Designed miniproteins, single chains, continued (3). Designs and how they scored, part 40

Each design is a single chain, and the fold is of that chain. pLDDT is the mean over its residues in the fold that is shown.

## One batch from the design tools (miniprotein)

Design m9372
Fold by ESMFold2-Fast:
Structure m9372 (fold): chain A 82 residues (1-82)
Amino acid sequence: MELSPEERKRREELRKEVLRHTQKALDSDDEEEKAEYFTKALKYAIKLSPERAEEILNELLETARNHAGLSDEQLEKIRKKV
């Protein structure tokens, strides 16, 4: 059964929000601002695929550590906010 046009558009918009907030996190020079944008990206990603919430959480936290340079303390704060 095909997804409705409205559902496809909703999923596309959620994917764009994940990418937008992830990019803002990577472009920010402030660690707290990076953590805020990653938290927003993670919330949108989980909304897109709630069944995969734990997997998505771990993947985005790994990106935050490896590409955004966030500390373990900031990563734990993000995990708790989601």
Scores: mean pLDDT 78

Design m9373
Fold by ESMFold2-Fast:
Structure m9373 (fold): chain A 100 residues (1-100)
Amino acid sequence: KKKELLEKVLKVIDEFIEKNKDNPGLVELLEKIKEKAKELAEDESLTPEQILDELYKFAEKEFAKLLEKTKDVDERKKLAELHKEFVLKLEEIGEEIKKE
């Protein structure tokens, strides 16, 4: 389950990076989340559900930091929407892993 979780999470992150290549700050943030996902998957003490929970917390913190640095109102709205979409994709992965 952990390997399947990691593979699904990395695919989602890579898709978001591909769609947002024109935003280097967001790409950097997504790469940090990708690195965190790999680190969490190596922790033998964490369940798949705990890995997702820690990723949600990490993503929320990193998106909040990027939002604080973003002055443009339209860009802030896009970042908030992307964060919500990203969380929904992680929730979808969690449901898929429970069925397998």
Scores: mean pLDDT 81

Design m9374
Fold by ESMFold2-Fast:
Structure m9374 (fold): chain A 92 residues (1-92)
Amino acid sequence: HHMTNEEIARKIRHAAARNALETLLAKYPDILDEVARRLGISREEVRELLQKIYDTELSDEEINAIEKLAETGGSREDVVDLLIRLIEKVRE
């Protein structure tokens, strides 16, 4: 077999978390502008940092937070707070 069941499960969870986050962004089309405003950067820089987050391995805690917001239909403010936390980690 190419990969272990555990490694496959982790990759599936990571891909699902990325898709869930993109779904939340589609629900709140102004959210990238709000994050950009709060961080003092451009919308384009926010999108670049999101791509960097997608290119890194998300922690189980981060995946669980994204999954929970997607399942509960979290508020716009909850999604903004999550994005700022994720972006600050990759800016380090």
Scores: mean pLDDT 78

Design m9375
Fold by ESMFold2-Fast:
Structure m9375 (fold): chain A 90 residues (1-90)
Amino acid sequence: KITELAKKYNIPLAEAYLIVAENILKMDVPDEAKELAQNAIDSYRTYLETDDPLAMIQGHFYLQWLKKNYPDIFKKAEEKAIKELEEKYG
């Protein structure tokens, strides 16, 4: 869903996923979820700055862990990220 929007607006997938993780930090969520989101943010920022493919892979693993263990939190964050991207680029 968010990957389709990133393609539609021609934005990097790392930037779209960064916005998802940033929205998790703004939510009232468990500390573990915030820590995983921060690790994803750091990884995606490293990728956007350095083009290091390992940073992209690491960011993806943190988001996959969040999606698996906190699916409702992930879904809400993705919905907020989609709205933010539509407001900015739509």
Scores: mean pLDDT 85

Design m9376
Fold by ESMFold2-Fast:
Structure m9376 (fold): chain A 73 residues (1-73)
Amino acid sequence: SMQQQIDQLQQQLKNAKTDEEYQQVAKQATQLGQQSPDPELKEQASGIRGQASLKLAKPLIPEQEAISEELAK
């Protein structure tokens, strides 16, 4: 189902660590958005694409440093 594909993309986004992985998630989210007739599923796919694209444009360095400091406590 389309919802299962959205859920799978969210898991891939959560597990992604490299630019290639984020790019792949963004591409798959774009494809699902194009294929889905459901506005709600299109919005979910667009959200995933946006998050993946943000990771590519701004690779996490300042936020990742802050989180790493908290985890070290």
Scores: mean pLDDT 72

Design m9377
Fold by ESMFold2-Fast:
Structure m9377 (fold): chain A 87 residues (1-87)
Amino acid sequence: MPSPAEQLLGRLEAELRRAQLPEEVRAAVLAIVRDSLAESTDMREVARRFAERARALLATVPPEVARKVDLIASWLLAEAIAAQEAA
């Protein structure tokens, strides 16, 4: 079975691709999530660290791109938190 971290990263990559976000933005978002996952196994803490680090990145992209990233990441992080708390 894929780990919760691998499942989150795989779903995030798939949803960012489906939203047709630029490759550099997808790569940067995945790198921030991966770094956050390397530092904590608690999905609430991962979400907090992601939000803190992503702020600078989202300030550099068009508002429509930033909104899509925030919506997708918030949705998938919320699902990862719920799945971890249900286990």
Scores: mean pLDDT 84

Design m9378
Fold by ESMFold2-Fast:
Structure m9378 (fold): chain A 77 residues (1-77)
Amino acid sequence: MEKIKEAEPLVREAFKLYREARKVKDTDPKRAEELYKKADELFREAAKITDFKPVHDVSDDTKVASSYTGVMLIMIS
């Protein structure tokens, strides 16, 4: 089902954490790893809401890509 709107705020927060982790990766790899883990957990929770398969195969990319592209498009706009 389409629950992208409910997952949007969670994905937004996860992306923010991901961006911060990427910036801190150069200065503190250990802290970046912890931030990455936190972002991953948030992503997994959002995936559960949209019925994303957290460990999906490449073949599922067509279905998952549609949802991911939609979420990304909403974030950009």
Scores: mean pLDDT 63

Design m9379
Fold by ESMFold2-Fast:
Structure m9379 (fold): chain A 58 residues (1-58)
Amino acid sequence: SLEDKIKQLERQRDTVQAKLDQLKASGDTSPEAQANIATLEDTLATLDKRIEELKKEL
């Protein structure tokens, strides 16, 4: 169902957010850590947009 798809994406979002928070809390300022943070932030933005679009269909 549409509601199940939204819940699955929200769970994925929560997982990505937790990973992002852990990386930011680590204090690792290396280029590799910065690249990983940027990738996670982009993933989070994509998930947020997808969730918003699906919620509009409810």
Scores: mean pLDDT 87

Design m9380
Fold by ESMFold2-Fast:
Structure m9380 (fold): chain A 59 residues (1-59)
Amino acid sequence: SNAAKTLKEVADELLKGAREEAQRLYEKDPSLRPHAERILAEAEKVAENLKKMADEIEK
């Protein structure tokens, strides 16, 4: 369905954005690495939830 496809695309875009921001934080200051790791971890959780919702819509 279009809704399931959109959720998967949003999840992928969220992960891309989070990885780009994490990389910027790594380059800015090594002391910010825990913040970058938290951004990635939270983005991965949200992306997994969006993909799970997409799978539920396809059932």
Scores: mean pLDDT 84

Design m9381
Fold by ESMFold2-Fast:
Structure m9381 (fold): chain A 91 residues (1-91)
Amino acid sequence: MLSAEAVGTGDDGRTAVARATSDGTTITVTVEFEGVDPSNLKVSVAADTTTSNGNIGRIAGALDLETKVAGVAAATLKKDGTLVVGVSVGK
């Protein structure tokens, strides 16, 4: 199984933590955040494939602050694939 974690910090000390896991066919991303507008969160995931990586999109909409947000993207990974995740907190 592949896993990756990233932490994003805003200028005022607000933080978001993204965790991604893959079972080789599905990538699941969970984001925990506090004191940030979810429309200012950007989450990406990349599977190490020889030709393409996909963004799992952006977190948008009205969400409760301090809640856990999950994004799910279906992906087929190569046996030697790696997984990376990124999260950023906007202004």
Scores: mean pLDDT 51

Design m9382
Fold by ESMFold2-Fast:
Structure m9382 (fold): chain A 79 residues (1-79)
Amino acid sequence: EREEKLRQVEAIIDEAVREGASVAELVRRLVENDLALGAKEAEKFAEIVERTLTPEALEEIRRLEREARERRREEREKA
């Protein structure tokens, strides 16, 4: 399912961001962890990931992650 793939991508991105991995390392981890995908799907997925692997795209992902963490932290502090 697309939702399963999204979850896998989110988990790998989160791990890479947490470790301060490079964009190339992120791509490598995504490909390795998606070995269960069909060859055609893996190729298309890698192509999509490669298109979003600009420093600006990675920065956007980090920004969204920081915002999500900040929102959760604020909710806990408020509650």
Scores: mean pLDDT 57

Design m9383
Fold by ESMFold2-Fast:
Structure m9383 (fold): chain A 80 residues (1-80)
Amino acid sequence: SMAERLRARLDEVYARFDAEMEELLAQGKTPEELEALYRRYSAEFDRLLQEAIAAGHTELVLELARRKQAFDDRYRAALA
C-alpha cells in the first residue's frame, strides 16, 4: 500500500539521518555542519509529511510528527 511505502521511506530517512549524525559527531564536525545536516533532513521530513497528508492516512501523519520530534530532539542533543 501507499502507507507501507511511505513508512518504509520514513524509516530509511531516519536511519540515514541517524547514521550521518553519528558520523559527523565522530569526526568532531562544527555546529554549522550539524545544522546543514539537520536542515537537509528537515526538508525530507516535510516532503514525506506532504505525501502522507495527500494519502489521507491520519495515523501515518501522527507517526511522522512523533518521528520529527525525535529527530529535532536528536539534533538538539548533538549541539550540547
Scores: mean pLDDT 80

Design m9384
Fold by ESMFold2-Fast:
Structure m9384 (fold): chain A 73 residues (1-73)
Amino acid sequence: SLREMRERLEAVDPRLLDTYQTYIATGRDYRKTAKALGISEATVRRYVEEALRLLGEEAPMMTDVELAVERVF
């Protein structure tokens, strides 16, 4: 579930969760995500890759709308 995926990322590193949620909310745009979080695009790519590795194939099945609803600012 989206909740389990969120809790899984947060348990490893809260920055992975924040970065991944922002990445989905921006329509999977590294530049917009980097600007929103105040970090480099390279850091966004690294965190997104780690989040996808931890979530496996389940992460690509999420819609931007579904994940954005669970975003915490």
Scores: mean pLDDT 68

Design m9385
Fold by ESMFold2-Fast:
Structure m9385 (fold): chain A 80 residues (1-80)
Amino acid sequence: SEDEVERALVEMVDRHREIVDRIARELSPETAARVVRQSTELLGQLGEQLRQAWDAGDVDRALQLVDDFVRQLEQLYADG
């Protein structure tokens, strides 16, 4: 349902907040700025895909997209 997709998005916001806090505490300011810049580009693509999942009421797809995004963020600062 659309309500379940909305819940998935709320959970994504919470996870994103945790990642941002982690980046601020554990990475250098320069590395953090680079990761944030690259993650902003990924957010542009994710937004379009999440809108599609939202319109379809596909909670599983929305959660998979969120998980993939989080994994890509983790990869960015692991490599940086």
Scores: mean pLDDT 72

Design m9386
Fold by ESMFold2-Fast:
Structure m9386 (fold): chain A 82 residues (1-82)
Amino acid sequence: SNAEKIAEEIRELGDRILQRAVELAKSLGATPEEIAEIEALIRDGVDRAVELAKQGKFSEAVSTLAAAVLDAIGRIIELELK
């Protein structure tokens, strides 16, 4: 079904975003605890987006994923600026 396909695509995209965010955080000298916070933000957002997509709520799924990514970016900026 389209819902299952979109959920799979969101999961795969979320995994790529997580990998890139972790590598960026490491390059900026983030601690293991700070990396874990960024991972949690992205994983939680991806999990919520996948569940919304499975329900056919595609616009809500995309918005949820986007919000999680923006939260992670904000956290990375805070870590850099301290």
Scores: mean pLDDT 87

Design m9387
Fold by ESMFold2-Fast:
Structure m9387 (fold): chain A 94 residues (1-94)
Amino acid sequence: MKEIDEKALEMAEELREAARRVKEGAREGDEQTLKEGEKKLKEGAEFLVEASDASKEVRQRFLEALGELASATKEAKEAVEEKKAEEEARRLAE
């Protein structure tokens, strides 16, 4: 397997795992899980340039995984912002 194919498949798997963790943590308002997801999403997006040299099938799997994490991080961000807004509103209401 090409070195870039191996790296892209490894990144795709990490992105899918991160997406799952982010989705699970999002409902709990876990800011740490969101930060980890955003970091992994950024790493994946930066890897896009390198992944362009991967085989077509591997690149496709990588792009699918990247999209999954992007969707998960948007949901997680909404959950974290909602939790922060609730805490801030509670503090201001005194």
Scores: mean pLDDT 78

Design m9388
Fold by ESMFold2-Fast:
Structure m9388 (fold): chain A 109 residues (1-109)
Amino acid sequence: MSPTQKRMLEALFELRKTKPKSQITLREIAEKAGVSTSTLRSHFPSKRTLFRTADRIEDRKNDQDLSDMSSQAPVAVFSATNSKGQEMDIYVSQDKEGRTQGLVVPKKP
């Protein structure tokens, strides 16, 4: 995807924060992106095409949310002792979809 197309999609996302989809025009998107309406129409011949492309990019972002779990603070910490008398710390975190992930770290004796 070209840098110009990315700029136009970012303008659309910004406009969607302030008004509903039905009130957004191609002219407003072009003005926000800093391009002419003709340039916007050459990349996206219809408002529907532009919105479909935006929806596809949001789907790609959702696929990457699973890799961002490393930045979440643990929601629970447990200390446990195994059958050999070793102390272990268990860190539990949840992703944005509510999936539970556990990390077990043995303490040095």
Scores: mean pLDDT 65

Design m9389
Fold by ESMFold2-Fast:
Structure m9389 (fold): chain A 91 residues (1-91)
Amino acid sequence: DEEDKELLIKAASSPDLEEAYDLLEIVAKRRKLPLLSTKEEATSFPYLLAKQILYYADQLGVLDEVEAAIKNSTTPLAKAVKTLLAKPAKS
């Protein structure tokens, strides 16, 4: 529980898209969650990793904690996560 939250926060704050993907893959295996994209796609497009981070954060019930933790982060992933948090989930 706590470890999965820490992995998500680390992934969302990472400047390395490959590290972020590897951290999300660990969470996916631990929680039996689907991978939303391939590693090649996810490391090419921060937006895809951001979607996966938010999906996992929602499943873990830690969306607010992830948002708070990345508030001051300027990495491409953190910016993508913040952008998605500001948009309606269905449109």
Scores: mean pLDDT 79

Design m9390
Fold by ESMFold2-Fast:
Structure m9390 (fold): chain A 65 residues (1-65)
Amino acid sequence: MEELRKKAAEKAKEFAEGIAKKALEAGAEWAEVTQLSEDTFKAVFKYEGKEYTVIVKGEYFLLGE
């Protein structure tokens, strides 16, 4: 159980960092990733004068859908 939670947290981090990287590659002015909890990450970036926020939760990677 604990190993699955750690793996989900790692996937959430990688996904959030991937969003920030792709945003910068697409021409975003800046991008930042902030850890909100053990398994929750926030990716924020500014593109064409607009700020976008994406919340990535480890629980999304635990759903067997």
Scores: mean pLDDT 77

Design m9391
Fold by ESMFold2-Fast:
Structure m9391 (fold): chain A 68 residues (1-68)
Amino acid sequence: AVDEAVAIFERIKAAIEGKEEDVLSPDVSLYFVRLLVDKAKNPKELAERILKQGPDDPVAREIAEKAK
């Protein structure tokens, strides 16, 4: 569960970094965050693992905030 959510996050992050900023909207980012939290069942553990990969990553911080 958590490992699967982390793998999905890594794929999403790679896709986002490959896209133009003009394509990435705040709503799309929030949608992905909600999907990851819902899929994980253990959102606190997911948030901790993602923050360790990129503590300054806005998506990782948003996931941690939603996981509270």
Scores: mean pLDDT 57

Design m9392
Fold by ESMFold2-Fast:
Structure m9392 (fold): chain A 79 residues (1-79)
Amino acid sequence: MEKQKLAAKAVAHTLRAVGDVLEGNYEEAADSYEKAADFYKEIGDLELARKFYRQAAVYYEKAGNTEKAEEMRKKADEL
């Protein structure tokens, strides 16, 4: 079922993001959190989507990507 596949992709991207944070690769971690949030939004888990868009914003800021950080905050607030 597509929803189950999307949930698996969301979890996989969340795990990649955690690994990237541990390695100090904040831009790639932020990209992975954004992708996880997009999949959670698609399956209707707006609470997890909001959480991970906010995490993506934190790591985009740490990477110096202020524009992407603002985009992620807007995505979280619009859910």
Scores: mean pLDDT 86

Design m9393
Fold by ESMFold2-Fast:
Structure m9393 (fold): chain A 77 residues (1-77)
Amino acid sequence: SDEEEEIRKELLKLFRDLWRQGLKEHVSPETILIELLKAIKERKKKENSPVIDKFYNLIVSQLKAMGKTEEVKKIEG
């Protein structure tokens, strides 16, 4: 739907902005993805969307693949 496409664009912009800022500040890719996961979790509290859930799960899977399972657990509560 047009609403889901708009949400996707907003999430991609959030990722791009956080990635660009993180690289500028010389933080690790894992730190950037952790901050992204926190931001998406906050968005999930305000809006229920399959696109947000799919994006959240992709970041969770990537962080787990990078050995950050404990950090993910802390964010998920």
Scores: mean pLDDT 86

Design m9394
Fold by ESMFold2-Fast:
Order: sequence, then structure tokens, then C-alpha cells
Structure m9394 (fold): chain A 92 residues (1-92)
Amino acid sequence: SVGEEFLKKLKEFEEEFERLRAEIRRAIAAGDAEAALALLERLDALFEEFSDLYHEVYPKLSPELQKEVEEKLKKLTAEGVELGREVAAAVA
């Protein structure tokens, strides 16, 4: 179903986000500003790709799935913003 396929894509997105977050923080800890910026650009691209999918699929999801997805995306967006601040502070 559309919902099952979307939840699989959401899980893949969450896993890739967690991987990139760990890599960004390791780059910051190592003092590698260029690596941190490059990884942040990759994270931004990942959010853009998922945003496109989300806008297409979201209206086709049940109200329960819509709520679950909205809550997860709010959390991931907040974490992404915080990572951007961490990178900005590290390269200043």
C-alpha cells in the first residue's frame, strides 16, 4: 500500500539522518570544518528529496499516519536545525 511504502521510505530517511548526524558531529569533534559543511549539504539534499516525496504522498495517507509523520518530521526538522547551528558555530 501507499502508506506501507511511505513508512519504509520514512524509516530509510530516519536511518540516513542518524548516520549523517553522527558523521557531522565526528567531523566537528575532529575540527574538520570542510567535512562538516559537506555532510550538512548532503543532509539538506536528503531533506529536499524527502520533502518532495512527502508532499506527493501525504494527502493519500490515513489521518493517523498523517499525524505520526507530522510528529516525526517536526522532530527531525528541529534536530536538523540544531545540527546546522552546531556546524555554523564550529566553522566561525
Scores: mean pLDDT 86

Design m9395
Fold by ESMFold2-Fast:
Structure m9395 (fold): chain A 72 residues (1-72)
Amino acid sequence: MDFYVHPSDRLASEEEKQAIIEEAQELTKNIAGEEAAEKVKKELEELFARNRLTLQQAIQYAGQLVKDAYEA
């Protein structure tokens, strides 16, 4: 198991980005409502369109936005 390097620092694929956006939107909708979910979706779509994010960064930003919506 120690021969495998965790791939979270590689660039996220378009499929991975879309899956992350959809999951973050659904989670936010369930905990903070539809308006917050739309904001999270828009922010992630804009961020992913303008930046070459690693998979780790994409997941981290999505998680941060969901957490912010939950704690708001």
Scores: mean pLDDT 74

Design m9396
Fold by ESMFold2-Fast:
Structure m9396 (fold): chain A 96 residues (1-96)
Amino acid sequence: SMAALGQALTAAFQAAVEAALAEGGKGEADLALIEAAAAKLEEAIKNTDDIDELKAKLEELTAEVLANTTVEAAKRAAELWRERALLLLDQKEAAQ
């Protein structure tokens, strides 16, 4: 279900943030941009089941985070989130 995909994406986001911080990143307070991006993707999932649109939205949101932060932990979290979220979207597309 799309609700299950949304839950999996939230878990992937949390895991990406934890992995980035575990790599010695400071800047948990500066992760607001990536948190906002994850929230926008979660909103998109509630409004569409088009996986190609969700993939395009993920790419847009990840690019926006990377363009607007100099914090290495935030950049690393965005990269890890993108990789994990794309995998989940690919798995969902293959199941259709």
Scores: mean pLDDT 76

Design m9397
Fold by ESMFold2-Fast:
Structure m9397 (fold): chain A 64 residues (1-64)
Amino acid sequence: SRSAELFARLSAAVDREAPGRTADQELEESFAAMEEAIDKIIEANNSEEAKKKLEEREKELLEK
């Protein structure tokens, strides 16, 4: 997907610029997890049921 390519490029740039590898690994993992979550949301966006789940999650985040 388009997001995955963008994240891969960002991760590579950070790795090249950063003096350490720890930050690069964590960033790449975080970006990959976000990309997967977004992908699931996009797939679910095709149904109204998914919309309700999204709203519930947002409300839980607010209340914590």
Scores: mean pLDDT 65

Design m9398
Fold by ESMFold2-Fast:
Structure m9398 (fold): chain A 68 residues (1-68)
Amino acid sequence: KPSQEQIDAEAELALLVMKAAIARKAGDLPGTRKWLEEAIAFAESNPHVPAADLADLRAELERVKKEL
């Protein structure tokens, strides 16, 4: 069973990723980059975020950078 700390961390990460997705849908690539960078910073500072999720976020940020 995941800990409360893991659940809270995953919920916060999901909110940051949702903000990035909303910005991308609006065509706001700079805003998408900003929210992905905040999500990555959160994931890097929080030991309860899985390494695979951090890797996926970094890959998505590189895609956004290529579109800028």
Scores: mean pLDDT 82

Design m9399
Fold by ESMFold2-Fast:
Structure m9399 (fold): chain A 57 residues (1-57)
Amino acid sequence: MAAELLEAARAAGLTDEELAFLEEVLARDEPQDATALNRARIAAGRLTPRAVARLAA
């Protein structure tokens, strides 16, 4: 959502591609928490849903 979320995710080790992917998922007006976090975690293969949730908080 916010640029700060993308910045924090990049600091956590996500690539620009993974950040763009997360942003697109959040922008689709879908349930952001469960769906976006699970998808970002799978795509990155690095972050847990909990870690992504903390970055979004």
Scores: mean pLDDT 56

Design m9400
Fold by ESMFold2-Fast:
Structure m9400 (fold): chain A 71 residues (1-71)
Amino acid sequence: SEQAELEQGRAELERIIAENPLDPATVEEVEAEVEKKLKEAEAKSGKSFSEEQREDLLLQAKAARAVALKE
């Protein structure tokens, strides 16, 4: 189901972040980048993202940064 797929995806991203923790400063940078991109997307689409959609995008961005910083 869609809910099971979403839950599995979130668990995997959370696992990546837990195994590769980010410094607070890096978290702030990622949050600022995601917020900027979300505002640009909202301006182009004329629609706002839900809180859940924002959290999912932020989680994906944090996991991607964690992997990128891994040696």
Scores: mean pLDDT 78

Design m9401
Fold by ESMFold2-Fast:
Structure m9401 (fold): chain A 82 residues (1-82)
Amino acid sequence: MDLIINSLEDLIKQLKTTEDKQLIIEKLKTLESYVKSQSSLTAEIKDKIINLLSKAIEAVKKGNIDAAINELKKALETVKSV
């Protein structure tokens, strides 16, 4: 869980400070793959986090950084609720 929390917090910070959108998209996809591999998470929680990460990726691709940050904050709240 700590890796997912730390990765989400780092990605939110990077979205506020970096111009390298492609690097952020790559990191989000890596985190999505990591979440899929976690046996400690229920299928329902995995699906919710993955859906939020996918929405964040789409928002970054569209240049909507505020929407991407909002989706990542929702993912962070979901992880912290477990």
Scores: mean pLDDT 82

Design m9402
Fold by ESMFold2-Fast:
Structure m9402 (fold): chain A 63 residues (1-63)
Amino acid sequence: MLELSEETKKKFEELAKKLVEAKSIDEVQKVMAELVDLIDKEGLYQEEHDVVNEYLVEVLKKL
């Protein structure tokens, strides 16, 4: 994914980490809303979306 900026990748990783640190379902939903908004605004490719989705699923299973 050479066309995607390092800044965008770091933002997704930071949001995913916030999900892991979330202490309530409400906090998870807020972070997920920010993630969805970022994906929509950046017009991300399917590959990047899949990576983010897999991480979110893993976090939600632990919540």
Scores: mean pLDDT 65

Design m9403
Fold by ESMFold2-Fast:
Structure m9403 (fold): chain A 83 residues (1-83)
Amino acid sequence: LVEEARRLIERGREYLEVDKDYEQAAKDYERAGTLFSQARRYDEAIRAYERAADIYENKLHDRRLARAYRLAAETLRQQKERE
């Protein structure tokens, strides 16, 4: 889980910075967030979801998905507090 998530972060960064494939970058960060969340790596999951939300909002202009992933990150912050 964690190793796969880290590979997705690196690939997403390459899509974002090198290839300018914003849709694939957002999906890679989104998937990494989910995998980090499943592994209870909340800080990494929160950062991945926030990065996905940023790409959806500013590069893809998808405010609905941006909001969804910001809420996912906020939910993880609350879950981390309860753990």
Scores: mean pLDDT 83

Design m9404
Fold by ESMFold2-Fast:
Structure m9404 (fold): chain A 96 residues (1-96)
Amino acid sequence: SELKEKFELIKEYATSPVDRESWQEFLKKLGVDEKDSPLGILLKLILEYGVEEEEAEKLIRELLEILDYPEEAIEKILSMKPEEILEKIKESQNSL
């Protein structure tokens, strides 16, 4: 599915110093901000595609495990709705 292909690209971006120009072009086509974190991009995709809660939690967990998040942090993030996680990410970015 398109969601799976986009998710694979997000994981690749999260783990590699990649071609930033190609990645920024992808973000523009997706309609997301260049400042969005890999998690923020994934959450926007989950909301756009209307991904069911169980599948959304699976995708979020996989990305966070790849980013070496501790289990306690993963459980805390998964306790929130995608919209709530996005709001917290946006607040964090505005504090920089």
Scores: mean pLDDT 70

Design m9405
Fold by ESMFold2-Fast:
Structure m9405 (fold): chain A 74 residues (1-74)
Amino acid sequence: SLEELEERIRRLQRELAAKDPSVSLSQLEAFVRRLLEALTQRYMTEKGMPPEEARREALEEVARLLEELLAQLG
């Protein structure tokens, strides 16, 4: 569900901030929010996706990016 993806992203953000104390959780959350909005709009505009599908794709992409970043920091 979209709620499960959003919770997964929140957990990944907290994990990133925990591994690097120089990373502000609030700044990371603000950045991820803007990225999700930009990706959702891009999928709607460029690929003609309906809003719900575009948001799902954006959430999945951001989750993958955060997981890759965590792997690089470990």
Scores: mean pLDDT 85

Design m9406
Fold by ESMFold2-Fast:
Structure m9406 (fold): chain A 99 residues (1-99)
Amino acid sequence: VPELLERAAELFEQAAKYAREGKSDEAVKLGNEAIGLLSEAAQRLEKEDPDLAVELTFLLIQAHLAVKDAKKGDYESAAEGFETVAQKARELAERVRER
């Protein structure tokens, strides 16, 4: 699970860079790929750590909003959203490793 969260964070960081460059299609593609990894992590944690799975569900909502902003051409909001989700994914990966 930590590896999925770290990979998702890397993809969200790349999505933020593409959003700042106005590259909507690339930002959306990487954002959706990272969302897939977060969804997989949430499913794997549902039985072992329900509280952490709920936190991942809130992160998924934030990630979907960032993708929506990128699709609308709101690149600054999209980049900030992707960066926030990336940081939170890294924090959650650390918390999973400490257990």
Scores: mean pLDDT 83

Design m9407
Fold by ESMFold2-Fast:
Structure m9407 (fold): chain A 61 residues (1-61)
Amino acid sequence: MDLTRVLEAVLQDPEFRARLEAATSPGEVARVLIEAARKLNLPDFDEIARAAYEAAGVPLP
């Protein structure tokens, strides 16, 4: 999984970084990672998003 690339993008974007730092649950973390993956337009970002939600144990919005 290209989660490392998503995390790098989150850390470089002040808005996403702040949202990740404010996250208090696995679901909030997954949401931030999914938004970052979409912004990066990575190939298979839907697969990354699904894996993030599955790992967090929360339903897709």
Scores: mean pLDDT 67

